# Designed miniproteins, single chains, continued (2): the designs that were tried, part 30

Each design is a single chain, and the fold is of that chain. pLDDT is the mean over its residues in the fold that is shown.

## One batch from the design tools (miniprotein)

Design m5078
Fold by ESMFold2-Fast:
Formats: structure tokens, sequence, C-alpha cells
Structure m5078 (fold): chain A 80 residues (1-80)
């Protein structure tokens, strides 16, 4: 799960850099799904997820794709 979260975030960055908006959005949906699965698996709590979800959304809204990947990596480390 944690590795898949980071992979999806990196794919979103690569797609955005390539101008592939459809693939970037698909990869972002996979990031969201992986985050939900971490909570469902009991690896993190909803309270622990909240600041990372907020940081990911802020980075995405700012088109800061490096920030998206860094936040996903930090969340993945928390889930291990």
Amino acid sequence: LAARLVEAAERAREAAEAGDEEEAQRALLEVGRAMAELVEAGLISEAELRPYAEALQAAWEAQDWDGVVETARALAELAE
C-alpha cells in the first residue's frame, strides 16, 4: 500500500510534466484510493491522515507536483 501510494504520486507528477492531464487525474485518484486503503487496513488513523491529505490537496491546487510526491513519501513512512 505505502509503495503504491508513492508510485501513484510519482506517476501523477510525470503525467503532469508531460501535459497528460487525463493520466495525471487518474494517478491522483489512485493516490486518494491508496490513502483510503491505508486507513481501512488500520495502518494509519483518519486523524493521522488528515494533515497529509490537506498538504496533498494544497500542493495539487498550487501545481506543486514535487510537494505531492514528498507528502506521499512522508505518509508512506508513517504507514510503515
Scores: mean pLDDT 80

Design m5079
Fold by ESMFold2-Fast:
Structure m5079 (fold): chain A 80 residues (1-80)
Amino acid sequence: SKELEERVAELIKKAIEALEKGDYERARELLEEAAELARELPELERGIFAGLAGIIAGVFKVIGDEEAAELFLELAERMR
């Protein structure tokens, strides 16, 4: 599942890059794809990615990007 872990991480990275450009629709699509792929990961790895998504959501909330924070909170919930 290392290949799946790398693909999920790459999708999350691309979603953050899309958010930096203000492309919230593209970020949402990338995070939805990441959530779908993460369902194929073992429980521990899914939990790690869900935790990271929660941390990223917290960072976006602190910097005032409530829409980006909500997208990452949804990702965390979908990976549970």
Scores: mean pLDDT 86

Design m5080
Fold by ESMFold2-Fast:
Structure m5080 (fold): chain A 73 residues (1-73)
Amino acid sequence: STIDLLRKALDALNAGDLETVRKYAEELEKQGDTETARIVRKAAELASTGDEFDRGVAVLALATQLAVERSKA
């Protein structure tokens, strides 16, 4: 489900495992959730800069999307 993949992507992002974050973006896209996949990929790009502020923005973006998806369920 989108919620499970977002939670796993957020966990991987917090662990600094950007390869795994990108893997979950691919799984979201494969499920037809192209917009959520785009957000997850952008979060991985931001986290890859090494900037603490960019990492914070990436985490906030995924946490926000997870909250939005939870509100639909």
Scores: mean pLDDT 83

Design m5081
Fold by ESMFold2-Fast:
Structure m5081 (fold): chain A 90 residues (1-90)
Amino acid sequence: MIPLSPEAKAAVRALAKALGVSEEEAKRILAQAIQQRLLARGWEGVRVEVEGDSLVVTAPYDEAERAAIVEEARRLLAEISAGILAYAAG
């Protein structure tokens, strides 16, 4: 489970406003973007879902590989959030 940082929460609000969707839908869009990038990197079967103010990452891999996937998901969340906030500030 990856709790949304203050920056990620700000990115969710900015994305919701930009797209005219709810913050809950913006969280799902963000989770799906992270999921698609993990799948593109070869992590077959990975799933990223929203649970409140957290992302839940599930994957059919061993403990060490799951830890690596969660670490990568955290990096992707930070990168995507920073990109959204940079766009919203311009």
Scores: mean pLDDT 85

Design m5082
Fold by ESMFold2-Fast:
Structure m5082 (fold): chain A 75 residues (1-75)
Amino acid sequence: SPALEKKAAKIEMRILLYKLVKDSELYITDRVLSRQKDPEKAEQIRKLRETTERILDKKIDELKKEYEKLKKEIS
C-alpha cells in the first residue's frame, strides 16, 4: 500500500539521519579527546562517548527492526 511504502521511506530516512548524527557526535568527541591533556577529564569524555554511541546504536537498531517489519508487510 502507498501508506506503508511512505512509512517505510520515513523510517529509512530516520535511520540515515541517526547514522549521520552518530558519525558527527563521535567525530566531535574524538576531536575533543585528542586535545584533552587532563586524564580525569579525558576519562569522563570517553564515558560520555561510550554512552552516546550506545544510545544512538540502540535507536538505529530499533528503527531497523521497525523497517524490516514494514518491509515484510509491503512484500
Scores: mean pLDDT 88

Design m5083
Fold by ESMFold2-Fast:
Structure m5083 (fold): chain A 75 residues (1-75)
Amino acid sequence: LGDAYFGGRQYSLAAEEYKKAIELKPDFAEAHYNLGLAYKNGGSLSLAAEEYKKALELKPDFAEAKTELDRILSE
């Protein structure tokens, strides 16, 4: 629990922006991918993995999301 939080306010603000985009367009695979990157950069790898998985469910050919998810799951 203590290891899954953002390092600094900038990543939290980016995550909130992508969350709003997802609320407006839930099938936007790129927004889920970008949210995953924000979580990863903030140190929240489990949340990042969930978002990359969602991006792949929406767009199975999303190579970048698959690569990032595979990297997290291999650690």
Scores: mean pLDDT 75

Design m5084
Fold by ESMFold2-Fast:
Structure m5084 (fold): chain A 78 residues (1-78)
Amino acid sequence: MKELAEETIKALEEGDEEKGKKLLEELKAMSPKEQAEFLKEAGKLAAEKAVKEGKESRSLEELHAEIEERARELEAKL
């Protein structure tokens, strides 16, 4: 599980999209419990790398979420 998470993040970091997709397909064939464990491990590794790379101020995902929230607020005011 941890090894699969590490391989997936490494493949994405190296830009090996095909390898990353194959690893994710393997995950989809696993039990829901194993999938949850993988997501936990992958999330940990991704967060650690983001901090090391100095991307701790704001991630692209956080920025996207903020934009969606603002759009929802504007729609609610219509």
Scores: mean pLDDT 61

Design m5085
Fold by ESMFold2-Fast:
Structure m5085 (fold): chain A 89 residues (1-89)
Amino acid sequence: SEEEKKEIREKVLRATSLFIIGSAYENFDNDKKKGLRLYGKAYELLGEMYLKQGDLKKAKEYYRKAGEYYREAGDEEKAEEYFKKAEEL
């Protein structure tokens, strides 16, 4: 639908923006964990996008990446959530 296409476009744009911002934070001596959390959110959005498109293989891959970055950022609850989502696909 038009609504689904808009949602996909918005998720891609937001994920891209979060990667750019996350990269900036990761290159500073401080706030590296902030950058890692933004990478986690970016991969989360990509995983959700591919899940809506029916690409379970890519959704699983990106949910795993989200979990990995959330873990590195110290967000164990979100890490467990996205690893579980990846395993259930």
Scores: mean pLDDT 82

Design m5086
Fold by ESMFold2-Fast:
Structure m5086 (fold): chain A 89 residues (1-89)
Amino acid sequence: MIDLPEPSPEARARAAALAVVLEQDPNTPVGKAIAPLMLAISGTPEAEQAVREAADKLLTPEQRAVADRIASEGLSLSEAYRKARELMA
């Protein structure tokens, strides 16, 4: 089978944290809130860079620390999203 590129644990964790932050903003459209998760799923270097840059701009130092902790656990994107929601909600 052709292996699809998988995003790094860091990209998955940052995308999850971004999605939670954007989802909690009532002024953010639902499609925009899930965009970091969709970018992370693509696994391209450009998508991983975009997620990292967005996390650096939009996440607080405390939220970035949560993302770094999730990244160290090597969770799947869905598990990272659940964990980020529990820790940041």
Scores: mean pLDDT 72

Design m5087
Fold by ESMFold2-Fast:
Structure m5087 (fold): chain A 55 residues (1-55)
Amino acid sequence: SLLSEEEIRALIEEIRAANPDASPEELFTQAVLRLAEQGQRAQFGLLARLMAEIA
């Protein structure tokens, strides 16, 4: 099934915590790769929206 908004927010925070000096572009790239690895390509638009809201 598709990841929820809360699960994607948690993923973003996990990546930020692991990469404290990463740029927003680097964080977005890492999140896209993690979602792609989980078969979550349909969630790329939601990821982009959430990154814009919490950046």
Scores: mean pLDDT 81

Design m5088
Fold by ESMFold2-Fast:
Structure m5088 (fold): chain A 82 residues (1-82)
Amino acid sequence: KEEEEKKKLIEEAEKLEKEMLEKLKEAGEKVDEGFKLAEELEKKDKEKAEEVLKKASEEAKKAIEEAAKLGQEAAKLLLEAE
């Protein structure tokens, strides 16, 4: 009875961890794309390059914040399963 409930909590935590990893991957891709675009733009328009980096950083920050929330929820479920 208790074992089945613990197994379900662990399965839900695993799903949240997978979503967290997807959000972290998204953040990394946003940073990489932003840096590449900024490098190309810096030679022609330094101010535009700074705006691209700022936007990419803000988008990456949001994805990281979402990942952190998912990680906290997963950790809470794992503690309940303990």
Scores: mean pLDDT 80

Design m5089
Fold by ESMFold2-Fast:
Structure m5089 (fold): chain A 58 residues (1-58)
Amino acid sequence: MKDQLEEGLKQVEEAIKEGKAQELLDLLRISLKEAKELGSSESVEILEKLISYLESKL
């Protein structure tokens, strides 16, 4: 994972360390809705993985 997924995972880990996990989760859910409306299947897949990972850590 070198591209968007790796960068997203770093953002998730930092948000967890800073106590902003719930705030980031809410933002990721909004981004997922927008990605679905735009038809960006790659962005949808990445966002769903990031959301699942963050939810598993909360």
Scores: mean pLDDT 79

Design m5090
Fold by ESMFold2-Fast:
Structure m5090 (fold): chain A 79 residues (1-79)
Amino acid sequence: MMAEQREKLEEIKREIEEMEERGAPPSVIEKELLERARELGLSEEARKELLDYLFDRGVKAVEEAVKKVVEEIEKKKKE
């Protein structure tokens, strides 16, 4: 990738961390970051790397969400 593309990608990754710390849900983070990538003119390669990064972080968020759903189902069984 060109140096400019790499720098923009690093900036976007930092924004992901900031949004996650503010408690933004993964769907909102993904939407905002994809729009930013388009505005900044990221290459297809840079966008794929960004999606890979989001996917890795998102997998942990999905595991947390699934755990909460299972807990709700177990709670309902006791009613």
Scores: mean pLDDT 67

Design m5091
Fold by ESMFold2-Fast:
Structure m5091 (fold): chain A 99 residues (1-99)
Amino acid sequence: SAMEKAEEAKRLAEEAIRLAREGKGLEAGRLAAEAGALAAEAAEEAKTEEEKEKAKEAAELAIEAALEALRVAGDDREAINLAIAGALSAMGALFLAEL
């Protein structure tokens, strides 16, 4: 369901932020990308205002996770690409949730 995807996206985003704070840019980037993708799916599937609000919350946290992952990516191209992908997916989710 949209709510289950939003809650999983939030969980992954929180874990990505934790890993980024530990300096684990590649692992943080991978989870941020997954969180962004799930937030986008939640936003696309959202039918009720409650589901849209949950998708928006997940998207906002996924954007934060992607930015934190990017900050610690250093010169790791894979980590940078994953963090950027996560940010783009999460921003798309935010726009969809507000429609």
Scores: mean pLDDT 89

Design m5092
Fold by ESMFold2-Fast:
Structure m5092 (fold): chain A 48 residues (1-48)
Amino acid sequence: YSIRNPGLSIDLRLLREGKITLDELRTVLSQSNVDIIEDALRRGANAV
C-alpha cells in the first residue's frame, strides 16, 4: 500500500516521528483522509 497524496504522506511521516498526533489530524482532515492514514498505519505503509 502506498499513499499517493503528498500531504497525507507528510502527515503520516510526522505522526510516526511523534511530531503530531492522530487526534490533531482528525481535527483538520476529512474522515476519508483520516481513514487512509489509519489504514496505512495498520498496514505498516511508508510515507514515501
Scores: mean pLDDT 68

Design m5093
Fold by ESMFold2-Fast:
Structure m5093 (fold): chain A 96 residues (1-96)
Amino acid sequence: SLAEKVNALLASLPSLSPLEAETTVAMVLISVAVLKTALKNNPEDKELAREALEEAEAIKPALEAASKHPDPRVAAEARAALEAVEELIKLAKERI
């Protein structure tokens, strides 16, 4: 699943340099944005909405942990990704 891949990437953050960690979180943010766009383009697809909700709920705890990263740029990127996940959860719930 997307969540399994994202959670594996986020679990690697403590072993990465600040630049690698920031880039990794930015890639997660892009993945969430792509899924949110797919939901907006397919408002009648309740199955897509349910899958998106399950994926978003599964990654949220790892992004909450990433938002506490000691590098302020990594933490800021993680907060942006967390906001995008919260918007995705809200949108998905409205479609179900």
Scores: mean pLDDT 87

Design m5094
Fold by ESMFold2-Fast:
Structure m5094 (fold): chain A 110 residues (1-110)
Amino acid sequence: KVVLTQPSSVSGYLGGTVTITATGVASVFETQDVSWFRQKPGEEKELLIYNNSTRAPGVDSRFSGSVSGTTATLTISNLKKEDEATYYAATLYEGKTVWGGGTKLTVLEP
């Protein structure tokens, strides 16, 4: 049984940068790619990043993904109020999608 561990919440300032991490086991990250999704209240999950670092079509260049060791990272630069959402990491393990617990992003006005 595999889990992706995300912080429950993260905050960043308007115009600043935030990072959201998902930590798993090395065996998953050596064999499977990580995807990142955004979910706003009342909406379906929207794909942002796939194959660890590839942006989905139409996704703003402010969003980037990376993987190092057992940690996948989503970076959001030049934060906008519209970026407030819950962000989920996902990977494939033994033919099943494994979802992170989700990280709620709050955008603070300086």
Scores: mean pLDDT 82

Design m5095
Fold by ESMFold2-Fast:
Structure m5095 (fold): chain A 69 residues (1-69)
Amino acid sequence: SKAEELLLEGEIWLSLGRMAYTLGDYELAIELFEKAIELYREAEKLGHKKAAENLKLAEEELEKVKKEL
């Protein structure tokens, strides 16, 4: 389904954001996390239960990265 495609795309962007964070590129990590969050929001709107949980966790990770700036 489109919701599952969006969830998988979001997971890829989230993973890239975590890699950027590990390398100390906090600005890039924020951009990548924001991309993942956008995709998770769309998947959640389509009724995907896992997307709501992933969205919350991604937003929490984004806030942690922002504190590094």
Scores: mean pLDDT 87

Design m5096
Fold by ESMFold2-Fast:
Structure m5096 (fold): chain A 61 residues (1-61)
Amino acid sequence: AAAAKAATDQFVADVERALEISAREHGVDVARELADNILGDPSLTPEAKARIEAARARVEA
């Protein structure tokens, strides 16, 4: 019952990795679109959303 944080941490780590790979292989614009699509998911926790927004900002830098 208490594994929600571990699942969120794993999901965010997978998203961060996907954004970095997308930026490297397809360009920052593709990574941005991927991040925006993920951030549009209303089931995201505020913590996961904030971490994904930070990852989006890092790939755009």
Scores: mean pLDDT 78

Design m5097
Fold by ESMFold2-Fast:
Structure m5097 (fold): chain A 115 residues (1-115)
Amino acid sequence: MEEAKREFLLKLQRKAKKYLEESDTFKVEQELNEIGLPIVLPDEKVTLTVDGKKYELSVEEYLFLVYFSSELGKVLTPEQVRKLVEEYYKLLEEGELDLDEIEEKLLELAKKLLE
């Protein structure tokens, strides 16, 4: 479970880094490390600016917000992102899906939340 979590987050991080570089919509206050993750202390939150509004997010919520918003072309709220992170953990606990199937299920949920 932990190894699958790390692989999925690294996949999202790679795509999120590209979206941050290609879009003026998202700005992160923390410096990014060599792999594009925000540098935060263990108890610190990521500060993400989306169209001029600041949000305090966990690293997972940050990755989900940037990635799924960019994939769908519509900005997710922190509340919607929290629901995606909850579904992600549920899918990981069930242990039946590969990472591509998890991504597809989360994209379907994100589309439904944006309707």
Scores: mean pLDDT 75

Design m5098
Fold by ESMFold2-Fast:
Structure m5098 (fold): chain A 64 residues (1-64)
Amino acid sequence: MMTGEELAERIANGEPLSREELERALVEMPALLAVVLHEYPEYLDKVAAEDPELARRLRHLVGL
C-alpha cells in the first residue's frame, strides 16, 4: 500500500493514480488527500477525464 508521502508526491507531480488507489486514500487518508487536492485542484480535472464519478466524490471531500 502506498504511504501518505507517496500519495502527496504523486498528486503534486501530476502522476496518475488508479481508481483503487484513490478510493483507498479516501478511506485511509481522507484528511491528507483533502489537503493535497486543495493544493493541487487541477488534479481533479485529470481524474474527471477518466472517472467523473470519482472526481465528484473527491470534490465533495475538498469542498469544491
Scores: mean pLDDT 79

Design m5099
Fold by ESMFold2-Fast:
Structure m5099 (fold): chain A 98 residues (1-98)
Amino acid sequence: DPFQKLLDKLVAMLKEEGRDDLAKELEEASKKVSSVSDVLAVAYGLIDEYYSSGKISEEEYKRLVERLNELEKEVLKDLSPKGKENREIGEKIAEENL
């Protein structure tokens, strides 16, 4: 399951950075979502909220965002053939309905 694998990697990364609080909030928020893009959006949103509320430093924020960007690139690489196919199908359906 690409969703569960990404969630597990994100949780592990946050725990490695000493952010068990962010890891727990991500796990709880991810129970309400079902897609890879949604879990990524939740992770970015939580990191942004922690930075804006002063819970993390600017240096920690930059490091977390960098690690999250690396995981996103890895996931997009694995999903790129399916993403391209789904986009081409979606474009054809849109053309047929215009």
Scores: mean pLDDT 74

Design m5100
Fold by ESMFold2-Fast:
Structure m5100 (fold): chain A 66 residues (1-66)
Amino acid sequence: MSATERMLNALEQSMTTFLRTNKVPDADKIVQQLVDETRAAIDAGVPVSEAVRKAVKKAWQIAAAH
């Protein structure tokens, strides 16, 4: 498994816990979408740190809107 795959797995676990703790409905589905978007951004050449930061910010905004 690549370093990127390990980071994406960690992001998925962290996001799932965060959204579930904040009682966001369909947390698992939202996490899958955010991880997929992060993977696509990295594959398109976006730095891993920037792609992860964007995903975290989006998850926080979703939790805040709930």
Scores: mean pLDDT 81

Design m5101
Fold by ESMFold2-Fast:
Structure m5101 (fold): chain A 50 residues (1-50)
Amino acid sequence: SAETRALIERYIAGELSLAELARALGLPPDTGLAEAERLIRESGLEFDLR
């Protein structure tokens, strides 16, 4: 979604930690970090870091 993309973009900009991104996305505390990383990878925005 556009909201998910905006949150990932803020994470890439250093405005959010991975934990803050996971919380903002409403992800579970025990799986949220792995799920957030998966969403970053699938968004294609990770290519901007390469």
Scores: mean pLDDT 71

Design m5102
Fold by ESMFold2-Fast:
Structure m5102 (fold): chain A 55 residues (1-55)
Amino acid sequence: MKEKEEEIKKKLEEFKNLVQQAIDYAKTRGSPLSDEELEKQAENLIKKVEEELKK
């Protein structure tokens, strides 16, 4: 059944939106990390979650 894969993709999309909101909020707060490092950390987090969900 393909339902599990569709649910995983939906959750991944929701998580990506959450991460984007967190980056935006961190930039507003004046994070000690540079914009480049914030984006890289977010990208790594998304990839890790994607790999765990595809397990």
Scores: mean pLDDT 75

Design m5103
Fold by ESMFold2-Fast:
Structure m5103 (fold): chain A 66 residues (1-66)
Amino acid sequence: SKELEEIRRRIEEEKARHAEAFKLMGLDEDEQIRAAAMAVAARELSTAERGGEAGRKAKEIYELVK
């Protein structure tokens, strides 16, 4: 459960950092959360894997937050 709490905190921080850009893109609240979640997932996984399972793991993390 702590892992999910850490992921959610990071997503909130990511969303806040990009709030202005997301508004200019016309994203609503849920879309902003999903975009931030994907950015966090991609960044975390790209440091561990350059290819292979990176996309699959990013989708898995996104589904956990969705």
Scores: mean pLDDT 71

Design m5104
Fold by ESMFold2-Fast:
Structure m5104 (fold): chain A 55 residues (1-55)
Amino acid sequence: TAQERALQAVRLMREAGADPPTFADIGDRLGVSRSTVSRLLAEVGQQGSAALGLP
């Protein structure tokens, strides 16, 4: 669940390219708070951004 949300957020950021949506936008789309989005993205990065291809 949390992992899927984190991956979805990363995918949205990736597809946005040079001008990605804000954490608030991503949170609204995922149904979580901005703070939760920030946390999920940080955890994905910590676990292995190499697998995602993003820092």
Scores: mean pLDDT 64

Design m5105
Fold by ESMFold2-Fast:
Structure m5105 (fold): chain A 63 residues (1-63)
Amino acid sequence: SKARELYRKGLGAWTAGRLFGDRGLIEESVRLFRQAAETARADGDEALARKAEELAREAEAEL
């Protein structure tokens, strides 16, 4: 699904951002996780929406 694709992209950006100390990648991961949450909610996938929102907050806390 689109939501799962966005979630995976967010995970990749966050992992790379943390490994390389790249603030821009961490910021990108927050955007991707929030888009994943919104898309998941629109699709009725509340479980994925909650996971994505939680990871968005964790990534944002690293900024």
Scores: mean pLDDT 87

Design m5106
Fold by ESMFold2-Fast:
Structure m5106 (fold): chain A 60 residues (1-60)
Amino acid sequence: MIIATMKEDYEAKSEEELSVKAGEELEILEVLDGEWVKAKNKKGEIGIIPKSVIESVEVK
């Protein structure tokens, strides 16, 4: 699976978006058109986040 580490806190601005914390690891489910990715957090919540808040990505 593809795991992304967040470099900064992000607060969701719509119901489709996911709030994240700096240093949080999320599973990347899909790379969307433009600057967004679809991700899943440790609680099983799914939403979109901006690519700009991603520090690193690794395949596990």
Scores: mean pLDDT 81

Design m5107
Fold by ESMFold2-Fast:
Structure m5107 (fold): chain A 66 residues (1-66)
Amino acid sequence: MVYRLTFTGSVEEEIGTVLWLIGEENVEVERIDETTYRVTLSGSKEAQEAIVERLKARPHVKVEEL
């Protein structure tokens, strides 16, 4: 699945934590602009949904399915 992540706070502080939560082997990350990233998740549906739920729980990141 492909998602848009928009950071509403400090990108520098949040991006490291977000990428750590996703894991490097199951994600492609493309920077769109200074606060917006496109994320392509791979793996099982259950694993992808768990990652998205964790990201949506963060107060300074907006997650949209593309």
Scores: mean pLDDT 75

Design m5108
Fold by ESMFold2-Fast:
Structure m5108 (fold): chain A 76 residues (1-76)
Amino acid sequence: SLIERLAKRYGLPEETVRRMLKRGSIEVVDAAAREKRVLSSEEAAEYFRDLFQRAVDEAIKEGAKRAGVPFDLSPP
């Protein structure tokens, strides 16, 4: 699943990724919904791959900044 792939990619527990995606997925899904694209689960995963990597990272950084949590998922 997408959660498992992200957990492996960022070295996070699946539960942590799931909680973060609850916020990030709304932004990604909302953006895709505006385009009126019918995406299969496979195509959705591929299409959202790049957008999701940046959107999740950006949303987490914004959330961490507002919460004052030293959290960075961007690799060097």
Scores: mean pLDDT 55

Design m5109
Fold by ESMFold2-Fast:
Structure m5109 (fold): chain A 65 residues (1-65)
Amino acid sequence: SEERRRQEQQVADLLKDSLIALRKYHGEEITPEVLEEITKYSEEKAGPLTDARDVGRETARELGR
């Protein structure tokens, strides 16, 4: 699904940006190697995280939150 691909890309981008921000917050330099590692990790986690997010949202809705 195109919608699913868009959601996974959005999750990957958000995770990537968050990880970069966290490393910078801890004073770490974002080298090309670190950027590649973060990008790969974010892409690998995007699918599972998108699934977890959707389950979490549905559960929160059912619990009135």
Scores: mean pLDDT 76

Design m5110
Fold by ESMFold2-Fast:
Structure m5110 (fold): chain A 107 residues (1-107)
Amino acid sequence: ELADTLLERGKELLAEDPNDPRAYVLLGQAYLLKGEYEKAVEYFEKAIKLNPDLAVAHYLLGKAYYKLGEYQKAIEYFRKAREVAKDYDPELSEEAEKLIQEAEKKM
């Protein structure tokens, strides 16, 4: 239900602006919730290409790689999320740091 709502909103935003990185974040989150991690990666990568300073996209891409068992890639994107979020979203930065520590324990 939540995933379907995110898909609908993401598609609506793309219909209004095909270059809206937030639309791709919503689509990626929907696939992440559905357990379709490879599709989630594709959508988050599109969001980052459109806006590389979108910390939430790096954070969620890290989570998708973590779910795929690609812990080194997960750590890379959590570090990017932490650095981008550092000055404007300290809660996201702290959460990324916690997930870096969890991923390092898996290696």
Scores: mean pLDDT 87

Design m5111
Fold by ESMFold2-Fast:
Structure m5111 (fold): chain A 77 residues (1-77)
Amino acid sequence: SLALEVEIAEGIAAIMYAVGMPLEVLLRHAREVLELARRQGAPQEVIDALERATRAKTPEEVVELMREAARLAEEAE
């Protein structure tokens, strides 16, 4: 399920943040998740949230925006 894949991706981003990985690593992760969501035909609101995550200015903001994407993906059933 797309919702589960985005939720797992958010969990990975949270771990990256917790262990102090640099912003560039979290942005790369967000871009990979965005590409996955696009390939799976995710709803536009999920794509928009992930696009915002790829433009985040802090690691915490990447995690927050990916959490929003996971919530939106769950609601899009």
Scores: mean pLDDT 89

Design m5112
Fold by ESMFold2-Fast:
Structure m5112 (fold): chain A 55 residues (1-55)
Amino acid sequence: SLVEKAEKALEVAEKSLKEGDLTTARAAAHDALILAKQANDEKLEERARELIKQT
């Protein structure tokens, strides 16, 4: 589902951010934002935006 895809993209973004891979983290966070918007899931969208702010 789109929700599951968004959650997996968020997991990739969070792991990459912890590892200092800002390029991968930012790309994954943007993917999560797009997927969250398509799923109309405001909580996932907010989580993705917070990760983007950290990159």
Scores: mean pLDDT 85

Design m5113
Fold by ESMFold2-Fast:
Structure m5113 (fold): chain A 88 residues (1-88)
Amino acid sequence: SSEREKLEKELEELEKGLEEARAELPSITDELTREQAELGIEILELKIEKLKELLSEEVDEEKIKELEKKIKELEEELKKRREEVAAA
């Protein structure tokens, strides 16, 4: 199905993004930038977990809801941290 193909493509793109982000993390010397990068990695890991669940033979809808809540909370935290840096 087109939806399954879209989710599989999104998973491949996120997994590549996670590997690249993890590889870059040791080169970040600025603490605030490093903290933002660490939050970004955590968000990517949760999004990958959600996509893997959506692609499973038996989808746990409650797990999806919990992952979506965690992703939203971390995305709001990352937005606040970026706005604080931009205002400085």
Scores: mean pLDDT 85

Design m5114
Fold by ESMFold2-Fast:
Order: C-alpha cells, then sequence, then structure tokens
Structure m5114 (fold): chain A 63 residues (1-63)
C-alpha cells in the first residue's frame, strides 16, 4: 500500500542516518534499499530517500 511505502521511506532515511553515525553507512544503505523494495517502493522513491539521507549525512559531516 502507499501507506506502507511512505512508512518504509521514513524508516529507510532514519536507518541510513543512524548507520552513518555508527560508522556503518554501507550497511544502512543496503538495509534501507531492501526495506523499501519489500514495501513496493519504486526506484524513484528509493532514490529520493537516499538523496534525503545523503543531504542530512553531509550536514552531520560539516558540523
Amino acid sequence: SMAAIEEAKKEAIEIIIEGTKAGKAREGVLQARKLMEEAGASEEEIEEALNEADKRGVEMVLS
């Protein structure tokens, strides 16, 4: 459902950010992609989530 995809996208972004903080950025990205794929997210939706997490990750590095 669309609700499941929206939930997965938010969770995926959080997983990537927390993974980056923990020094597990690659593991976080892989887990996030799998979560979104299982929810039925499109490649476009997955790319949006990765871009959002990347922006927030860059902010963390520059802090």
Scores: mean pLDDT 77

